Designed miniproteins, single chains. Designs and how they scored, part 43

Each design is a single chain, and the fold is of that chain. pLDDT is the mean over its residues in the fold that is shown.

## One batch from the design tools (miniprotein)

Design m1477
Fold by ESMFold2-Fast:
Structure m1477 (fold): chain A 68 residues (1-68)
Amino acid sequence: SSLDELGKELEELLEKGVKTITREEAIELARKYFSKELAEKIEKMLEELGKETLTIQEFADLVVLALN
């Protein structure tokens, strides 16, 4: 699934020592793995969160919330 593929890329980032991503990087990841509608929903949630950077875990949690 798209969520499993995203999870794998996020795990690889953590293994490389990347602990945070920018909002722009998070939006690009959402657009890469998900439909336009879901990516736009995630982008709106990131805007509402109001952070320029987020932890990989925060992004993963936000994506799971968006899928509900």
Scores: mean pLDDT 87

Design m1478
Fold by ESMFold2-Fast:
Structure m1478 (fold): chain A 79 residues (1-79)
Amino acid sequence: SKFDEAKKEIDKLLEELHQEMRERLAAGEDFTEVAREAGIRFFKKLFEISDKYNLTKEERDELISYAVSKFREKLDELR
């Protein structure tokens, strides 16, 4: 389904952001700055993906909830 495809694209986005955050932290960058920049990119891409797949309002709300929850988990793993 379109929803499942959108969810897979969110999963890929989260993996890419998590890898980039790990690399930047390993390079000695500040956690708060890395997390802030990742958050900005995350939300921009999240809304782009939601629009791209022409999801219903209900599907978009579910996708956003899923994505935000997973992004928080990824941030917690880096602490």
Scores: mean pLDDT 85

Design m1479
Fold by ESMFold2-Fast:
Structure m1479 (fold): chain A 91 residues (1-91)
Amino acid sequence: TLGSRALFAAGGLLGAVEALKDLSEEQRQRLRDLAEAGREVARRLLGDIDVDGIVERTARAVAIALETRPDARGLLEEYVRLAEEIRREAE
């Protein structure tokens, strides 16, 4: 399940970054770097599936879902927590 969690964390982070317009450029870059780390974990663990395509589609779905939510910031914090947990487990 680590690979699946990495997929969802990467897509969720990228979608949240797109949906949240009040993030600084520095915050956006750090979140994208964290998402890329999760994507790399997913590529290693999930074999030959289209990891990049799934991350892209997940990011679009998350961005659409979050664009009108007042709790979008809290959901971003949850994705960050998940991604950091995955990063530590993968090391």
Scores: mean pLDDT 79

Design m1480
Fold by ESMFold2-Fast:
Structure m1480 (fold): chain A 68 residues (1-68)
Amino acid sequence: MLTDEQIEALVAELRARLRAAGLSDREVARQTAFVRALLRWMRDQGVPEEVARAAVERIVDSYVAQQA
């Protein structure tokens, strides 16, 4: 089960990666808000941590590839 601390750690990592990829502060804020909501929803549905982390990594990889 994802804790609030783990969710915020993943969101902070996502924020750093999106900024490194050259996204605007507005787009970074939009994407991090979406992923935070998604992770909280996954936690509430009982989705395992490994599955939630894999989903975030896929979103990051897909988004970074589109911006490159």
Scores: mean pLDDT 77

Design m1481
Fold by ESMFold2-Fast:
Structure m1481 (fold): chain A 91 residues (1-91)
Amino acid sequence: SNLEKAIKLFKEGKFIPAFYEISKLSGAERVAALVGLAIIAEEKGDWTTYLNALAGLKHLQPSEEEKEEAIKILEKYGFDPEKARFVLDNA
């Protein structure tokens, strides 16, 4: 899926092509991709990418249902659900 491609690119530090794959996503998958990007960017100390991911989340204004679904998607891909919730609360 485009989400799997985006996550692989985030983990490799390839953020520009990762944003391109995120642009193909919608709803909870796009929310999940932006949260996952923020988590990895913070872990790598890339504060520019972290802030851009938070700005994307602010722009989307995800519903509570989309946020909860995004956390479930991220947990399936091995992300910490508490870190995902923290990112969403700070966007």
Scores: mean pLDDT 85

Design m1482
Fold by ESMFold2-Fast:
Structure m1482 (fold): chain A 95 residues (1-95)
Amino acid sequence: PLPPIPAERRAEVEAAMAAVRAAIEAAVAREGAPEALEEARRLAQEYIERGVSGEEFVADTLPRARATPPEDRRERLRLRLAAALYGLLLAQQLM
């Protein structure tokens, strides 16, 4: 498990988490794909529940993202949102 976030860094982490949430909302609004957000949330939560490390998450998802054609905007959005949500959920566990 990762070490807990030190008290002196908590405000910075909270601000970063708020920025990530705002970026997710903006991306979903731009693409008009609320279903991609729900699918991404399920994927991120699955990895958290499995206890997968950030390194393992990247090792599993990055090749899939690279293999996804640019024309598949929904799948590209789902994978990008899943990475952002995984990071957010992991940070919440360490707060």
Scores: mean pLDDT 78

Design m1483
Fold by ESMFold2-Fast:
Structure m1483 (fold): chain A 93 residues (1-93)
Amino acid sequence: MKVTITATGASDTGIQGAIDSLEKSGGKVTLTKGKETIIESEGVTPAGLTGAINSLGLSGAKVTVKLGDGREYVGKDPVESSKSGMEVSSILS
């Protein structure tokens, strides 16, 4: 599936961790870095996407995930990163 992740306030380490999680799951990754960090990926597993959201969230980023079917999920703060990842995984299943 195609996924677009938008992160505001992500650290470089958080961004790299997100890319690593998506690529490890077999996803193709395109990174656009500006005022917001935009990560586009195709072929992502729910586990890979969960790892990416957690990496960005732990770096203090606000994360929005848009699925290829038009559904959108807004990620919560780092304390809720695991719960946010579980919610996204439920949407993808």
Scores: mean pLDDT 70

Design m1484
Fold by ESMFold2-Fast:
Order: structure tokens, then C-alpha cells, then sequence
Structure m1484 (fold): chain A 95 residues (1-95)
């Protein structure tokens, strides 16, 4: 539904803003760009493309986690991002 895509979009924007507030501006922009591509693919019903961009988004989150392992604020954002990715994957699996 359009409401679901709007919720996903809003969560991606919010997480990007949090990353930027922690000084991770380049990672925040990459996260937002990949997130937009996931939402765009979902709008077009391209589930394969949505999964490909979601895999890239997960790869970015993995990189952020490893580069900032001792930063509890970054680790919290990583956890929230992983939960969002998992939720999107579960919905795709039932489409």
C-alpha cells in the first residue's frame, strides 16, 4: 500500500538524519540513496531489484557497524536499520 511505502520512506529519512547528526554524512547520503532505490523498486513491483538494493543497504549497515564498533550511538542506529531491513524483507517474501 502507499501508506506502507510512505512509512518505509520516513524511517529511511530519519535514520539517514541520525547518521548525519553523528558525523557520518557520506554514509547517511549512501543510505538514503540506496533506500530511495528500494522504495522506487517496490513502487514499480520490481521485487528482484528491491532485494538487490536491500542487500546493498545491508552491506552498508555491516560496514558502518564494523567501522564504529565501539560507538554505542552508531550501534543503536545500526540495530534499528537492521530491524527495518528485516521488516521490508519479510513483507517482500509475502508479496
Amino acid sequence: SQGFLRLVYNNLVRLSEYLKSLGLSDEAQEFLDLGYQVVDALKNGDLQKAQEYLDRLEGLVDRIEQEHKDDSDVQMIVSVARNLIDSIRRIIDHM
Scores: mean pLDDT 87

Design m1485
Fold by ESMFold2-Fast:
Structure m1485 (fold): chain A 70 residues (1-70)
Amino acid sequence: MDIDPSKLSPEVQEALMEGFKEIVEKSEQLSEEERKKLYEKFEELVLWASENPETTAEEVRERLKEILEE
């Protein structure tokens, strides 16, 4: 995925990096299909944040929590 990180605030970048680590840890407990869906949801979140420069770290964290709790 070719994402321009300069479009994201440092806080949003940090939230995404923290969330990625949590997703990797959770993926180890999931089936191959569930793991694929989890990673796809994370990639969609990163792409969405890159396309929406008004995105806040709080909104990213809320979406990450939703992804991780399902």
Scores: mean pLDDT 76

Design m1486
Fold by ESMFold2-Fast:
Structure m1486 (fold): chain A 105 residues (1-105)
Amino acid sequence: MVREISQEIFDELKEKYIKEDGLPEEEAIKKAKREGAIMLTAVSLRLIGAAEQLELAIRRGDRAAVERAVRDAQRELREGERVGAHQSALDRLREAIARGRAFLA
């Protein structure tokens, strides 16, 4: 199965291209799928970056940096879940957040 962005984001992109660009529905669907694939890749890379930053903060033992990185990672996770980011990127970020929370406990 081809990985797709969330239905919510796809519908938003499709509506935008129909209403703002005046595209026919078929062309709006094609454009929304292309833009969605680019967005999915970009968001998935941001999730990996957030996980790496949180892992770095844990290695440094900086409690304040870990607290900030956990908040930032949780925000990125919500956006990734909304967009339908790659499962491997979501799982890596969830694991990093769990490690950060364990460090703070």
Scores: mean pLDDT 80

Design m1487
Fold by ESMFold2-Fast:
Structure m1487 (fold): chain A 95 residues (1-95)
Amino acid sequence: MSLEEIVEEEFSKLPEDIQALLLRLAKLLYPDAPEVVAILGTIIEIVERYEEDREAAVREVAELLGISRAQAEEVVRAAVEMYENILRKIEEQLS
C-alpha cells in the first residue's frame, strides 16, 4: 500500500464533520498542494505543534477555522490519532 493510499484510507475513517474541518485547514495551509499531500502536511504540522504546546495547537486550529475550542480539540485529537495510525501502518509494511 502506498503512503497516499494509507493517508486516504485513514482520513476516510474520520467522522464526516472532522474530515470537512481538516480538509478546510489543509486548503488554508497548503492551497497549491495536491489534496492528499495537503492533508498529510496539515496532520504533521498539527502533531508537531501539539507535541510542543497542546494548548497553543488547539487555539491556533480554532482561530484558523473560526470554530469553538471544543471542536478544535476534537480536530487536533483526530489528527494525532490519524498520524499514529499512519506511522503504525508504515512500520508494518517495513517489517
Scores: mean pLDDT 85

Design m1488
Fold by ESMFold2-Fast:
Structure m1488 (fold): chain A 77 residues (1-77)
Amino acid sequence: MDELLRELGPDQVALSREIADRLLKSVFPNAEEIAKKTGIKLSTAEEMEMKIMLKLMREGKKVTDDIIKKEVLKEFE
């Protein structure tokens, strides 16, 4: 958690702060829907949502709930 927050340095845009806060609070609003839709465990869906958020941030891409959900669901196509 602290290491991930450190990776999200002050030069990163406003969305980085929101995602860092979600990671600190362990809040993954899309995980339950993904788990129900794909049949995977909630803990697995939470891990996948976290990995996709970090991937999008590292690639400098826009991080929104719709994009996170779409990218996670692609892993099952």
Scores: mean pLDDT 68

Design m1489
Fold by ESMFold2-Fast:
Structure m1489 (fold): chain A 100 residues (1-100)
Amino acid sequence: MSPREEAIASLEAALELAKEMKKMVEEGGSVQEINSKAVAASLLLMTASLHAPEAAEGLKEARRLIFEGVDAYEKGDKEKALEKLEEAIRKLEETIERLR
């Protein structure tokens, strides 16, 4: 697999985790499980950045949005959590499309 294909695979996995986190926030899911998924997504985004350095700044921003979403949810701000996760999902989808 090329570095670009490895980056796309890692980003698609991170995107699925972000979508699962959004669903868990909507359903009143566990903060601990959402945080665990955020950590997993962050590691996948770091891996993607190593394989596609041109995307690194955008992926750093997506990672920041994911953790801001988790922080908002931990503080009881569900609406802000959803907003941040939706923005992260959008940035990940745009990055995947750009790399294809």
Scores: mean pLDDT 87

Design m1490
Fold by ESMFold2-Fast:
Structure m1490 (fold): chain A 86 residues (1-86)
Amino acid sequence: SEKEKRLKETLKQLDEALATTDNPHTRKLLEKVKKLLQYYYEGKLEEAKEVIEEIYKEMVKISKEELVDLDDFIKQVLKEVEQILE
């Protein structure tokens, strides 16, 4: 389905970002985003919601200047997942 293709493409983009990032805070955040998508794909919606809360808490702790290149990407992924979970 189109949803499965989009999820696979997003996971690939996350794996590429994880391979190229040298920032440990960004790496931890991307790992949580990947975990969120895995839980969502597995139908573990309650666990997915918990990871969303963890991601928002981590984003607040990280400097906005360090996230400027990934902030929009992460927010877009969170928005897509939250719309599906509603």
Scores: mean pLDDT 70

Design m1491
Fold by ESMFold2-Fast:
Structure m1491 (fold): chain A 81 residues (1-81)
Amino acid sequence: GLEPLSKALTGKSSKEHGEELLRELEKEGARIEREEDGRLVVTLPKDAPDPRRTRMRAIGAATNLGYTPVEVTEDRLVFAP
């Protein structure tokens, strides 16, 4: 939905873990875009050493942040809130 619950940082949470995973992916060359409608788009580098593992990490990160996968390709993933 377009009504996410926001909470103050009170300790290490699934959301913190998801944000850490997204930062690691971005450092590895993934493009991470947050759309105005709340969707998360992750574009993977075509030269990733393990594209399958990188996709699974992106899915895990998005799921930890409360997103649901709506489109999964080899190099592009789209998640909805």
Scores: mean pLDDT 74

Design m1492
Fold by ESMFold2-Fast:
Structure m1492 (fold): chain A 87 residues (1-87)
Amino acid sequence: MLSEEEKKKQKLAQKILSEMAKKAEEWIRENPDASEEEIKEYLEKLKKEALEKLKEVLDDNTVKQAESSMEATMEMLIQRHKEEQAK
């Protein structure tokens, strides 16, 4: 079971991931004409920044799991943008 310290780290990780997702959605909203490549480049930058912050508070194994979650979120955001562009 997770210790109180581990729970604190998990909450901080969720905050970092939520802030990254919010920044991604805000950037896409501000740049509705952005290409898939431009969105991918920006999301990769946000992912790297989030991973650097996560490495300060989490172990490598948990960071890898967070990276996979970020990649899934990025794919979802790109797909949604493509659907909006198709309207």
Scores: mean pLDDT 78

Design m1493
Fold by ESMFold2-Fast:
Structure m1493 (fold): chain A 111 residues (1-111)
Amino acid sequence: DAVKQEALEAIREAASEAAATMTLADAGIELAERAAEKMSPEETQKILERLREIRERAEEILEQVGRYQENVEAGVDPVGSLEQAKRLLEEARELRREAERIRDEIRAALA
């Protein structure tokens, strides 16, 4: 079943990207906490809030992708699951790029 296989591949890629985004957000939070003395309290708070939002959304994506995997493996809605997995993958990629930008901004403030 070509559609089922494509859906499972998209699901695995979305799960991987979401997990990587969570790891990056967690590392960014640690970096921002260490950089707090080099930044304004307002900037530090804003960065921490955004990284926590990114982490929470990436975790939600990982949970949703897990449900789609169970559905596809059970033969339930592989086409809809593929479409949703592709959307979640793109969202996870955008969140990862934002977390990378925030990390780079913190690193620049430390230089």
Scores: mean pLDDT 89

Design m1494
Fold by ESMFold2-Fast:
Structure m1494 (fold): chain A 118 residues (1-118)
Amino acid sequence: MRLPAEEKAEEIRSKLSEEEYAEVLRRAAERFIEKFPEAREVVQEVVDKFGRDKSVSIAEMASYLGQLALTRGFSVGEVMRLMVEFEELLIKELLEYGVEKGLISEEEKEKLLKQQGL
């Protein structure tokens, strides 16, 4: 089941060009690497695979990140944390970009993030 912030992030993503979406995914990946430098190669593979493909959902990308992390020797607990953090960062960056493009208001962004505990 999609949460309201995730649903709005997916709506915003659908309205972005391929180039705009690639930029948002790059921003999310950079913030992710700052928090989890050990997962740099894993998130880079996700960006390389999905940076121009809007047909794959945010949840599916997070799932793919988790599968890659498992194959790289991360524990199940670490994988769950990485998946959640990546999904949350991508949602935040999509909502922020939505404000920059005038697709949502700053007030709507803050309300959605607070409802998610982000």
Scores: mean pLDDT 84

Design m1495
Fold by ESMFold2-Fast:
Structure m1495 (fold): chain A 68 residues (1-68)
Amino acid sequence: MDKAIEAGKIVAEIVRSDPEKAAEIAKEKGLPEELGRELSELARNSRDDAQRQALGSLANRVTNLLIE
């Protein structure tokens, strides 16, 4: 659904602007894996190669921050 994709893109945009803050929020909610998974799914479903790469890099960055 476009609505779900848009919501995910908003999350990705927040992470792009302030990944540390997004990671803190995800940890507070106990959802670090969910955040990384959501960003990875958005990257996989992107129609734009540039957007796919950007979202994929964000997902990796967030996952690394949350694991470490």
Scores: mean pLDDT 57

Design m1496
Fold by ESMFold2-Fast:
Structure m1496 (fold): chain A 96 residues (1-96)
Amino acid sequence: DDRARSIALLEKRLAEARARKIEDAVALLERILDVVRSMEPEEIKKRALEKAKELGLSEEEIKDLEEKLENSDLATQAYIYVSLEEAKKAVEEARK
C-alpha cells in the first residue's frame, strides 16, 4: 500500500530528524506526515495545484507540476504540497 509505505518512510525520516535535533526538518516532516494521513492523493494533488496557481505559476509550470504529481509517490506528492504551502506563507510575509 502506497500510503502505508509513505507513512513508514516519513516516520523513519522524522525519527532521524528528531535524533539529530534538526527542528526545521522535524516540523516539515510532521506536516508532510499529517497530510499523508489526512488526505487522499487526489485531494493532495488538487490542493497543490491550487497553491501553485495562487503563487502565480504559469499555465506551462502548472502543467509540468501536474505531470510531476501524477508520476510521484504519495510522500513526494505531500512534500510538494507542503513546500508550496510554505512558499505561499513566505511570499505573504514578504509583502507586509
Scores: mean pLDDT 83

Design m1497
Fold by ESMFold2-Fast:
Structure m1497 (fold): chain A 98 residues (1-98)
Amino acid sequence: IKTKFPPLSPEEIREELERAAELLREGVRAAEAGDTRKAAVYATSANLLLVGVLLESDDPAVEEALELALRATKALAAGDLEAARREVERLEELVRRL
């Protein structure tokens, strides 16, 4: 169990969630171009980033962001680009509400 001092600020949380959303958006673009390997790398990077934020934050928005990222990742793995885009749009909207 790892503690950091100080904990992530609301602005730092928002910035990290924005980065995760950008990585997933790049993953969707890679998948649309037929690069499923690159799409998987972007999705994995976004999920790892969000898990890192979750360990440093008690903000329920981080848990919601991770759930949306996991849904987008599953849609990308299934080749459902429309569902993947929808989940990424929901994550981007969540970030704008912060």
Scores: mean pLDDT 83

Design m1498
Fold by ESMFold2-Fast:
Formats: C-alpha cells, sequence, structure tokens
Structure m1498 (fold): chain A 113 residues (1-113)
C-alpha cells in the first residue's frame, strides 16, 4: 500500500531492466504446453521461440520415475531459466524461475488435488 515500502523492496533486489520478464518466459512455456497438448511436441524435443523480439530455447524432458514432463525455457541472451513441471495428463504441478546464475528467483505454489 505504501509506494515507499515498494521502493525499498526494489532497492533490496538487484533488478536488471534488460532481463526477460516472468511473463515473457511463461508465454514461451505456454506455447510449448499448447503444442504438447495438441500432440505436435513430445519428450526429447527442443526448439527456439521468440517472444517480444527475445529468443528463448525450449526443451521438453520426460522423467519416467516420477511420470512427469518438464518444460525448460532458457533466455539465450542472459541465461535466465523457467521450469514448468507437468503430470502425465499435462496439468501444471509447479513453475520455478531462475536467474542467470541458477538461483531460484520465484516459485508458484503447486495446485491442491
Amino acid sequence: MDARAAAIRAEAAAVDPYAPTFGQMMAAAMEALERLRAGELGPGDEFEVEVDGRRFRVRIEYDPERNTIRITVEDLETGHRLVVTLDEELRVLGVEFYDAEGRLVDRLEPAEE
């Protein structure tokens, strides 16, 4: 509610204005998810996608021990990564966002079953 408190939080975090936004990386992941649901992509596939003039590498992997599918989005300019974990029915179990150094920046809570 206070603009001053928001400014103090922004100064406490190193913000790179040229880094990809969570929304841009999520848009790339959602494009991959739609193509997976359409049967156009599968585990082992890797491709590049462009969002707002920025290029991302998308990689799809299957974990046979957990019966999960992982969509990894990497910004080719900075190395920021977003990982979307899906079950075998392509339902989103979790989303994790990593900085260029591989540090976890943000994580969405898993949906309750």
Scores: mean pLDDT 72

Design m1499
Fold by ESMFold2-Fast:
Structure m1499 (fold): chain A 86 residues (1-86)
Amino acid sequence: MEAALEETMRAAVAAAQEAAREPGTAAVEAGDLEALAAAVERAVEAGRRAAEETGERLGAPEAKEEVLRRLEEIEAEERRALAEMA
């Protein structure tokens, strides 16, 4: 399971970072908290899709569940941070 968990996490993080790269940077530069929140939501969605796809490919449902749980924690933390910035 370790290798499957690492691969699933790596895929999820990479997808989330790529999805957030352009919209996240633009939102920060503009000071647009609503656009930044949308960029975070898009990044988490991309991460979830990558985790699900990679977990299915590797036949590792436990790794998928662990990564999805972690992504929900990250989303909650980011939403809390954005609320503090407002």
Scores: mean pLDDT 74

Design m1500
Fold by ESMFold2-Fast:
Structure m1500 (fold): chain A 78 residues (1-78)
Amino acid sequence: SLLEKAIEEIAKILGIDPETLRKYLDVELSDEEVHEILLKYTTEKQIAEIGRILSKLPDDEAERVRKAIAYALKEKAK
């Protein structure tokens, strides 16, 4: 599926296990929290590449993946 392909590509960009992203797909985070976490733990190049991948998904699925990314990065930083 497009969602599974996006998860695998994004996980590779971020150096995260794709299963970790799948685990966090239904996590509740505000748009503000997501923005702050991404700004702190990713590069501009990573954000651009991730944005390109997410643009291929329906908006609701893209938002689920964005929240999963933010949560996974925050947890990895502990």
Scores: mean pLDDT 85

Design m1501
Fold by ESMFold2-Fast:
Structure m1501 (fold): chain A 115 residues (1-115)
Amino acid sequence: EPVAPPGAKLMITVTLTARGGSFAATLDLFNKNGEFVGTLELTATAGVTTTAHVFVNVDTAADIRFRPTRLSASAAPYDLVVEVRAAPGEPENSAEDVAALRARVAAAFAPELEE
């Protein structure tokens, strides 16, 4: 189980499988002041599943931007699963924060990633 850094309450997990070619993307995180606070890098090769996670708070993930940096056009089709949950070891103190972050992540990915 991944260990949360001090102060992190939520975790975004992204699982990506490229079925053809190579695919790369970033998930860029901005706080409520519009300041860049972190990035999650995703790279998948044909037939390989990659999983990555980033620890956040609702405040540190106020704006989420998905940026494809595709290495190969043949990377399509691909499968994507995005999960938002309380950070490991943290109490479930905020179902509202989990729901809010889940909605932001879904909005960032859903238009491009209909399965």
Scores: mean pLDDT 66

Design m1502
Fold by ESMFold2-Fast:
Structure m1502 (fold): chain A 67 residues (1-67)
Amino acid sequence: MEEKRKKAEELIKKGDEAYRKGDLVASMQHYNEASGLYLELGDMERAREAFEKAVEAAREQLARHRA
């Protein structure tokens, strides 16, 4: 359990770093993986927060591809 929590926290950190660098695809992937790990841990609140961050990254990516 401890290892999964630490990995989820590291993935949130990597997602935040990717988002700041404008790598929105990597950001979404890291946040989605973190959300999955939090769900496995039963941490519904953090899973929701991670999913919301992934949605924000996806929205930003779509906005950049508008014609």
Scores: mean pLDDT 82

Design m1503
Fold by ESMFold2-Fast:
Structure m1503 (fold): chain A 68 residues (1-68)
Amino acid sequence: MFEKHKEEAKKLLEELIKERGLPKEAQELAYRGLEVVLKWAEENGTFVTEAQVRAVVDNAEEQYRREQ
């Protein structure tokens, strides 16, 4: 069930955000990035991997740093 997968991916994202101590703006970018990847996975009949969730956090952190 995709809803269960979505919940698991969000939990991993939350853990990574807390471990890295991301500021609020970077947290928002990470959540938005995950929603985009989850939507793509659902539309393509696949699942988001743990590596992809980590990449979403990495990208959000880099994006925040470049905008500041």
Scores: mean pLDDT 80

Design m1504
Fold by ESMFold2-Fast:
Structure m1504 (fold): chain A 66 residues (1-66)
Amino acid sequence: VDRATVRAAYDRASGGAPTISRATAVAVLTSLGVDAAEAREALDAASRGAPTLSRDTFLQVADALL
């Protein structure tokens, strides 16, 4: 999966917002072929317990998993 595809998927899910919910982030990653449990674990670690993730944090997690 290309970085451009990941970015497009985030932008579609976020509607242009600077952050998305953890649940939305999991859904985006699973739509791109990441295992749901793996996505949840990585996003939980990256968010450090926060309910939302910044675009930059999401893209870093996606880059590591894809």
Scores: mean pLDDT 80

Design m1505
Fold by ESMFold2-Fast:
Structure m1505 (fold): chain A 89 residues (1-89)
Amino acid sequence: MGEAAIKQAQRYIELAEEYIKEAEKYIENGDYEKAERLLRQAKAYLELAETYIEIAFKEDPDNPEVQELKKRLAELKEKIKELEKKIKE
């Protein structure tokens, strides 16, 4: 069970990273409306990843993979915040 939750969290983090990368390209091209939609979808994937991280954490709180996923989640949330700031100002 914990391994399945970790794999799902990894998958949603990977999807969020792809959407963030694509959003950066649209920001560079001045397409802020499309970038905003991509960042919104990335946030949805990170919320799903967080749910699976919480499941994995409850099963084994000392698992180093869970700690790594929490770190990646926090870094991606901060990246989205930076990109949203670029779109607004």
Scores: mean pLDDT 85

Design m1506
Fold by ESMFold2-Fast:
Structure m1506 (fold): chain A 75 residues (1-75)
Amino acid sequence: SISDAQSQINQLIQQRINIITQSNDLARRHYDTGDQSDFQRAQDLEQQSRQISNQIDDIRSQYPDVQIPDIVIPS
């Protein structure tokens, strides 16, 4: 249903915000410490964020009237 699709999109957006926030924190840590493992983890999280974006697009293609919330990322 559209309601279920909207709920799923809202959950995916929240997951994406969390992933982007974590990726930014890891990238900042890498900048400060030079730890290569933090850089690799940040890249893996960016890939996961892109996969979530693709899932949102797939839901939108099936339910064109569903609303996509704006993504607000804490700095």
Scores: mean pLDDT 80

Design m1507
Fold by ESMFold2-Fast:
Structure m1507 (fold): chain A 95 residues (1-95)
Amino acid sequence: SREEKRKKVAEKLLEKIEEILKRFLKLYEEGKLTEKDKEEAIAAILALEALEMSLKGVSQEEIQKKAEELRKELDSLEKIVEKAKEALKRIEELK
């Protein structure tokens, strides 16, 4: 069914987001972060927010607007680390 396919796609996306954020935090703790790792972490945080909003039936236009606002908030490494930790906690609660 379409719902079963959407659920499988969402589960795979959540797994990918979790992997990216866990790697980002490990590299941060090891002092080995690159700009690419930072950009991938930002993209993963935004992807999780978009997925959660999409599942709640929020419009694509509103999702884009909220993603733009969240991207502006992710303007420092400290804020990205905090949002990555919050995102991992939310993913854990969704399992």
Scores: mean pLDDT 84

Design m1508
Fold by ESMFold2-Fast:
Structure m1508 (fold): chain A 64 residues (1-64)
Amino acid sequence: MKVRITSVADTPEAKALGLKEGDVVELSELQERVEKVGGLSKEEVTKLIREYGRVGGLEVEIVE
């Protein structure tokens, strides 16, 4: 499953993820980045993306 980054918050945490608006990444890559920066589990990251379209200061959309 791939996700597209649609927005990045102007926060240190969001900037530390190293992604920008328009980037398309595998969900596994986003999960690894958020675990390292914010300490969220892979399951928590997936839930936030599916239910809210947001994680770690990023707004995202699912692209299959």
Scores: mean pLDDT 82

Design m1509
Fold by ESMFold2-Fast:
Structure m1509 (fold): chain A 89 residues (1-89)
Amino acid sequence: SPLEEREQEVIEELRERAEAFLERFREELEATPAEEREAVGEAAIERFRREFEELLERYGREGIGTPSILPKFEEILRETVEEMRRLTE
Protein backbone atom coordinates (compact mmCIF):
# COMPACT_ATOMS: atom_id res chain seq x y z
CA SER A 1 0.00 0.00 0.00
CA PRO A 2 1.12 3.65 -0.34
CA LEU A 3 1.41 3.91 3.47
CA GLU A 4 3.62 0.78 3.69
CA GLU A 5 5.84 2.21 0.92
CA ARG A 6 6.05 5.54 2.80
CA GLU A 7 6.96 3.73 6.06
CA GLN A 8 9.79 1.83 4.30
CA GLU A 9 11.04 5.11 2.78
CA VAL A 10 11.03 6.70 6.27
CA ILE A 11 13.03 3.78 7.74
CA GLU A 12 15.57 4.06 4.89
CA GLU A 13 15.79 7.86 5.40
CA LEU A 14 16.40 7.33 9.14
CA ARG A 15 19.25 4.90 8.32
CA GLU A 16 20.76 7.29 5.75
CA ARG A 17 20.63 10.21 8.20
CA ALA A 18 22.25 8.12 10.97
CA GLU A 19 25.04 6.97 8.61
CA ALA A 20 25.65 10.57 7.43
CA PHE A 21 25.84 11.72 11.07
CA LEU A 22 28.37 8.94 11.86
CA GLU A 23 30.54 9.93 8.87
CA ARG A 24 30.62 13.60 10.00
CA PHE A 25 31.25 12.48 13.62
CA ARG A 26 34.25 10.35 12.55
CA GLU A 27 35.71 13.40 10.79
CA GLU A 28 35.05 15.63 13.84
CA LEU A 29 36.64 13.05 16.15
CA GLU A 30 39.80 12.75 13.95
CA ALA A 31 40.25 16.55 14.31
CA THR A 32 39.70 16.38 18.11
CA PRO A 33 42.62 16.18 20.60
CA ALA A 34 42.65 12.91 22.63
CA GLU A 35 41.93 14.77 25.91
CA GLU A 36 38.70 16.26 24.45
CA ARG A 37 37.32 13.14 22.70
CA GLU A 38 35.07 11.99 25.58
CA ALA A 39 33.44 15.43 25.96
CA VAL A 40 33.05 15.87 22.17
CA GLY A 41 31.60 12.33 21.91
CA GLU A 42 29.00 12.90 24.64
CA ALA A 43 27.99 16.27 23.12
CA ALA A 44 27.64 14.64 19.68
CA ILE A 45 25.53 11.76 21.12
CA GLU A 46 23.14 14.28 22.74
CA ARG A 47 22.97 16.26 19.47
CA PHE A 48 22.24 13.05 17.50
CA ARG A 49 19.50 11.94 19.93
CA ARG A 50 17.84 15.37 19.74
CA GLU A 51 18.00 15.59 15.92
CA PHE A 52 16.78 12.01 15.51
CA GLU A 53 13.86 12.50 17.95
CA GLU A 54 12.91 15.75 16.13
CA LEU A 55 12.87 13.81 12.85
CA LEU A 56 10.52 11.19 14.36
CA GLU A 57 8.19 13.99 15.57
CA ARG A 58 8.09 15.46 12.03
CA TYR A 59 7.10 12.08 10.54
CA GLY A 60 4.40 11.76 13.22
CA ARG A 61 2.96 15.14 12.21
CA GLU A 62 2.87 13.93 8.57
CA GLY A 63 0.66 10.99 9.64
CA ILE A 64 3.29 8.26 9.42
CA GLY A 65 2.28 5.37 11.70
CA THR A 66 4.69 5.73 14.63
CA PRO A 67 3.99 2.15 15.93
CA SER A 68 5.20 0.78 12.55
CA ILE A 69 8.49 2.71 12.54
CA LEU A 70 9.19 3.03 16.29
CA PRO A 71 11.00 -0.37 16.72
CA LYS A 72 13.31 0.38 13.76
CA PHE A 73 13.79 3.99 14.94
CA GLU A 74 14.84 2.73 18.41
CA GLU A 75 17.16 0.10 16.84
CA ILE A 76 18.90 2.68 14.60
CA LEU A 77 19.21 5.16 17.50
CA ARG A 78 20.70 2.52 19.83
CA GLU A 79 23.15 1.11 17.23
CA THR A 80 24.32 4.59 16.20
CA VAL A 81 24.89 5.71 19.83
CA GLU A 82 26.78 2.44 20.56
CA GLU A 83 29.02 3.03 17.50
CA MET A 84 29.64 6.67 18.53
CA ARG A 85 30.71 5.52 22.02
CA ARG A 86 33.02 2.89 20.48
CA LEU A 87 34.64 5.59 18.30
CA THR A 88 35.44 7.76 21.37
CA GLU A 89 37.62 4.97 22.95
Scores: mean pLDDT 83

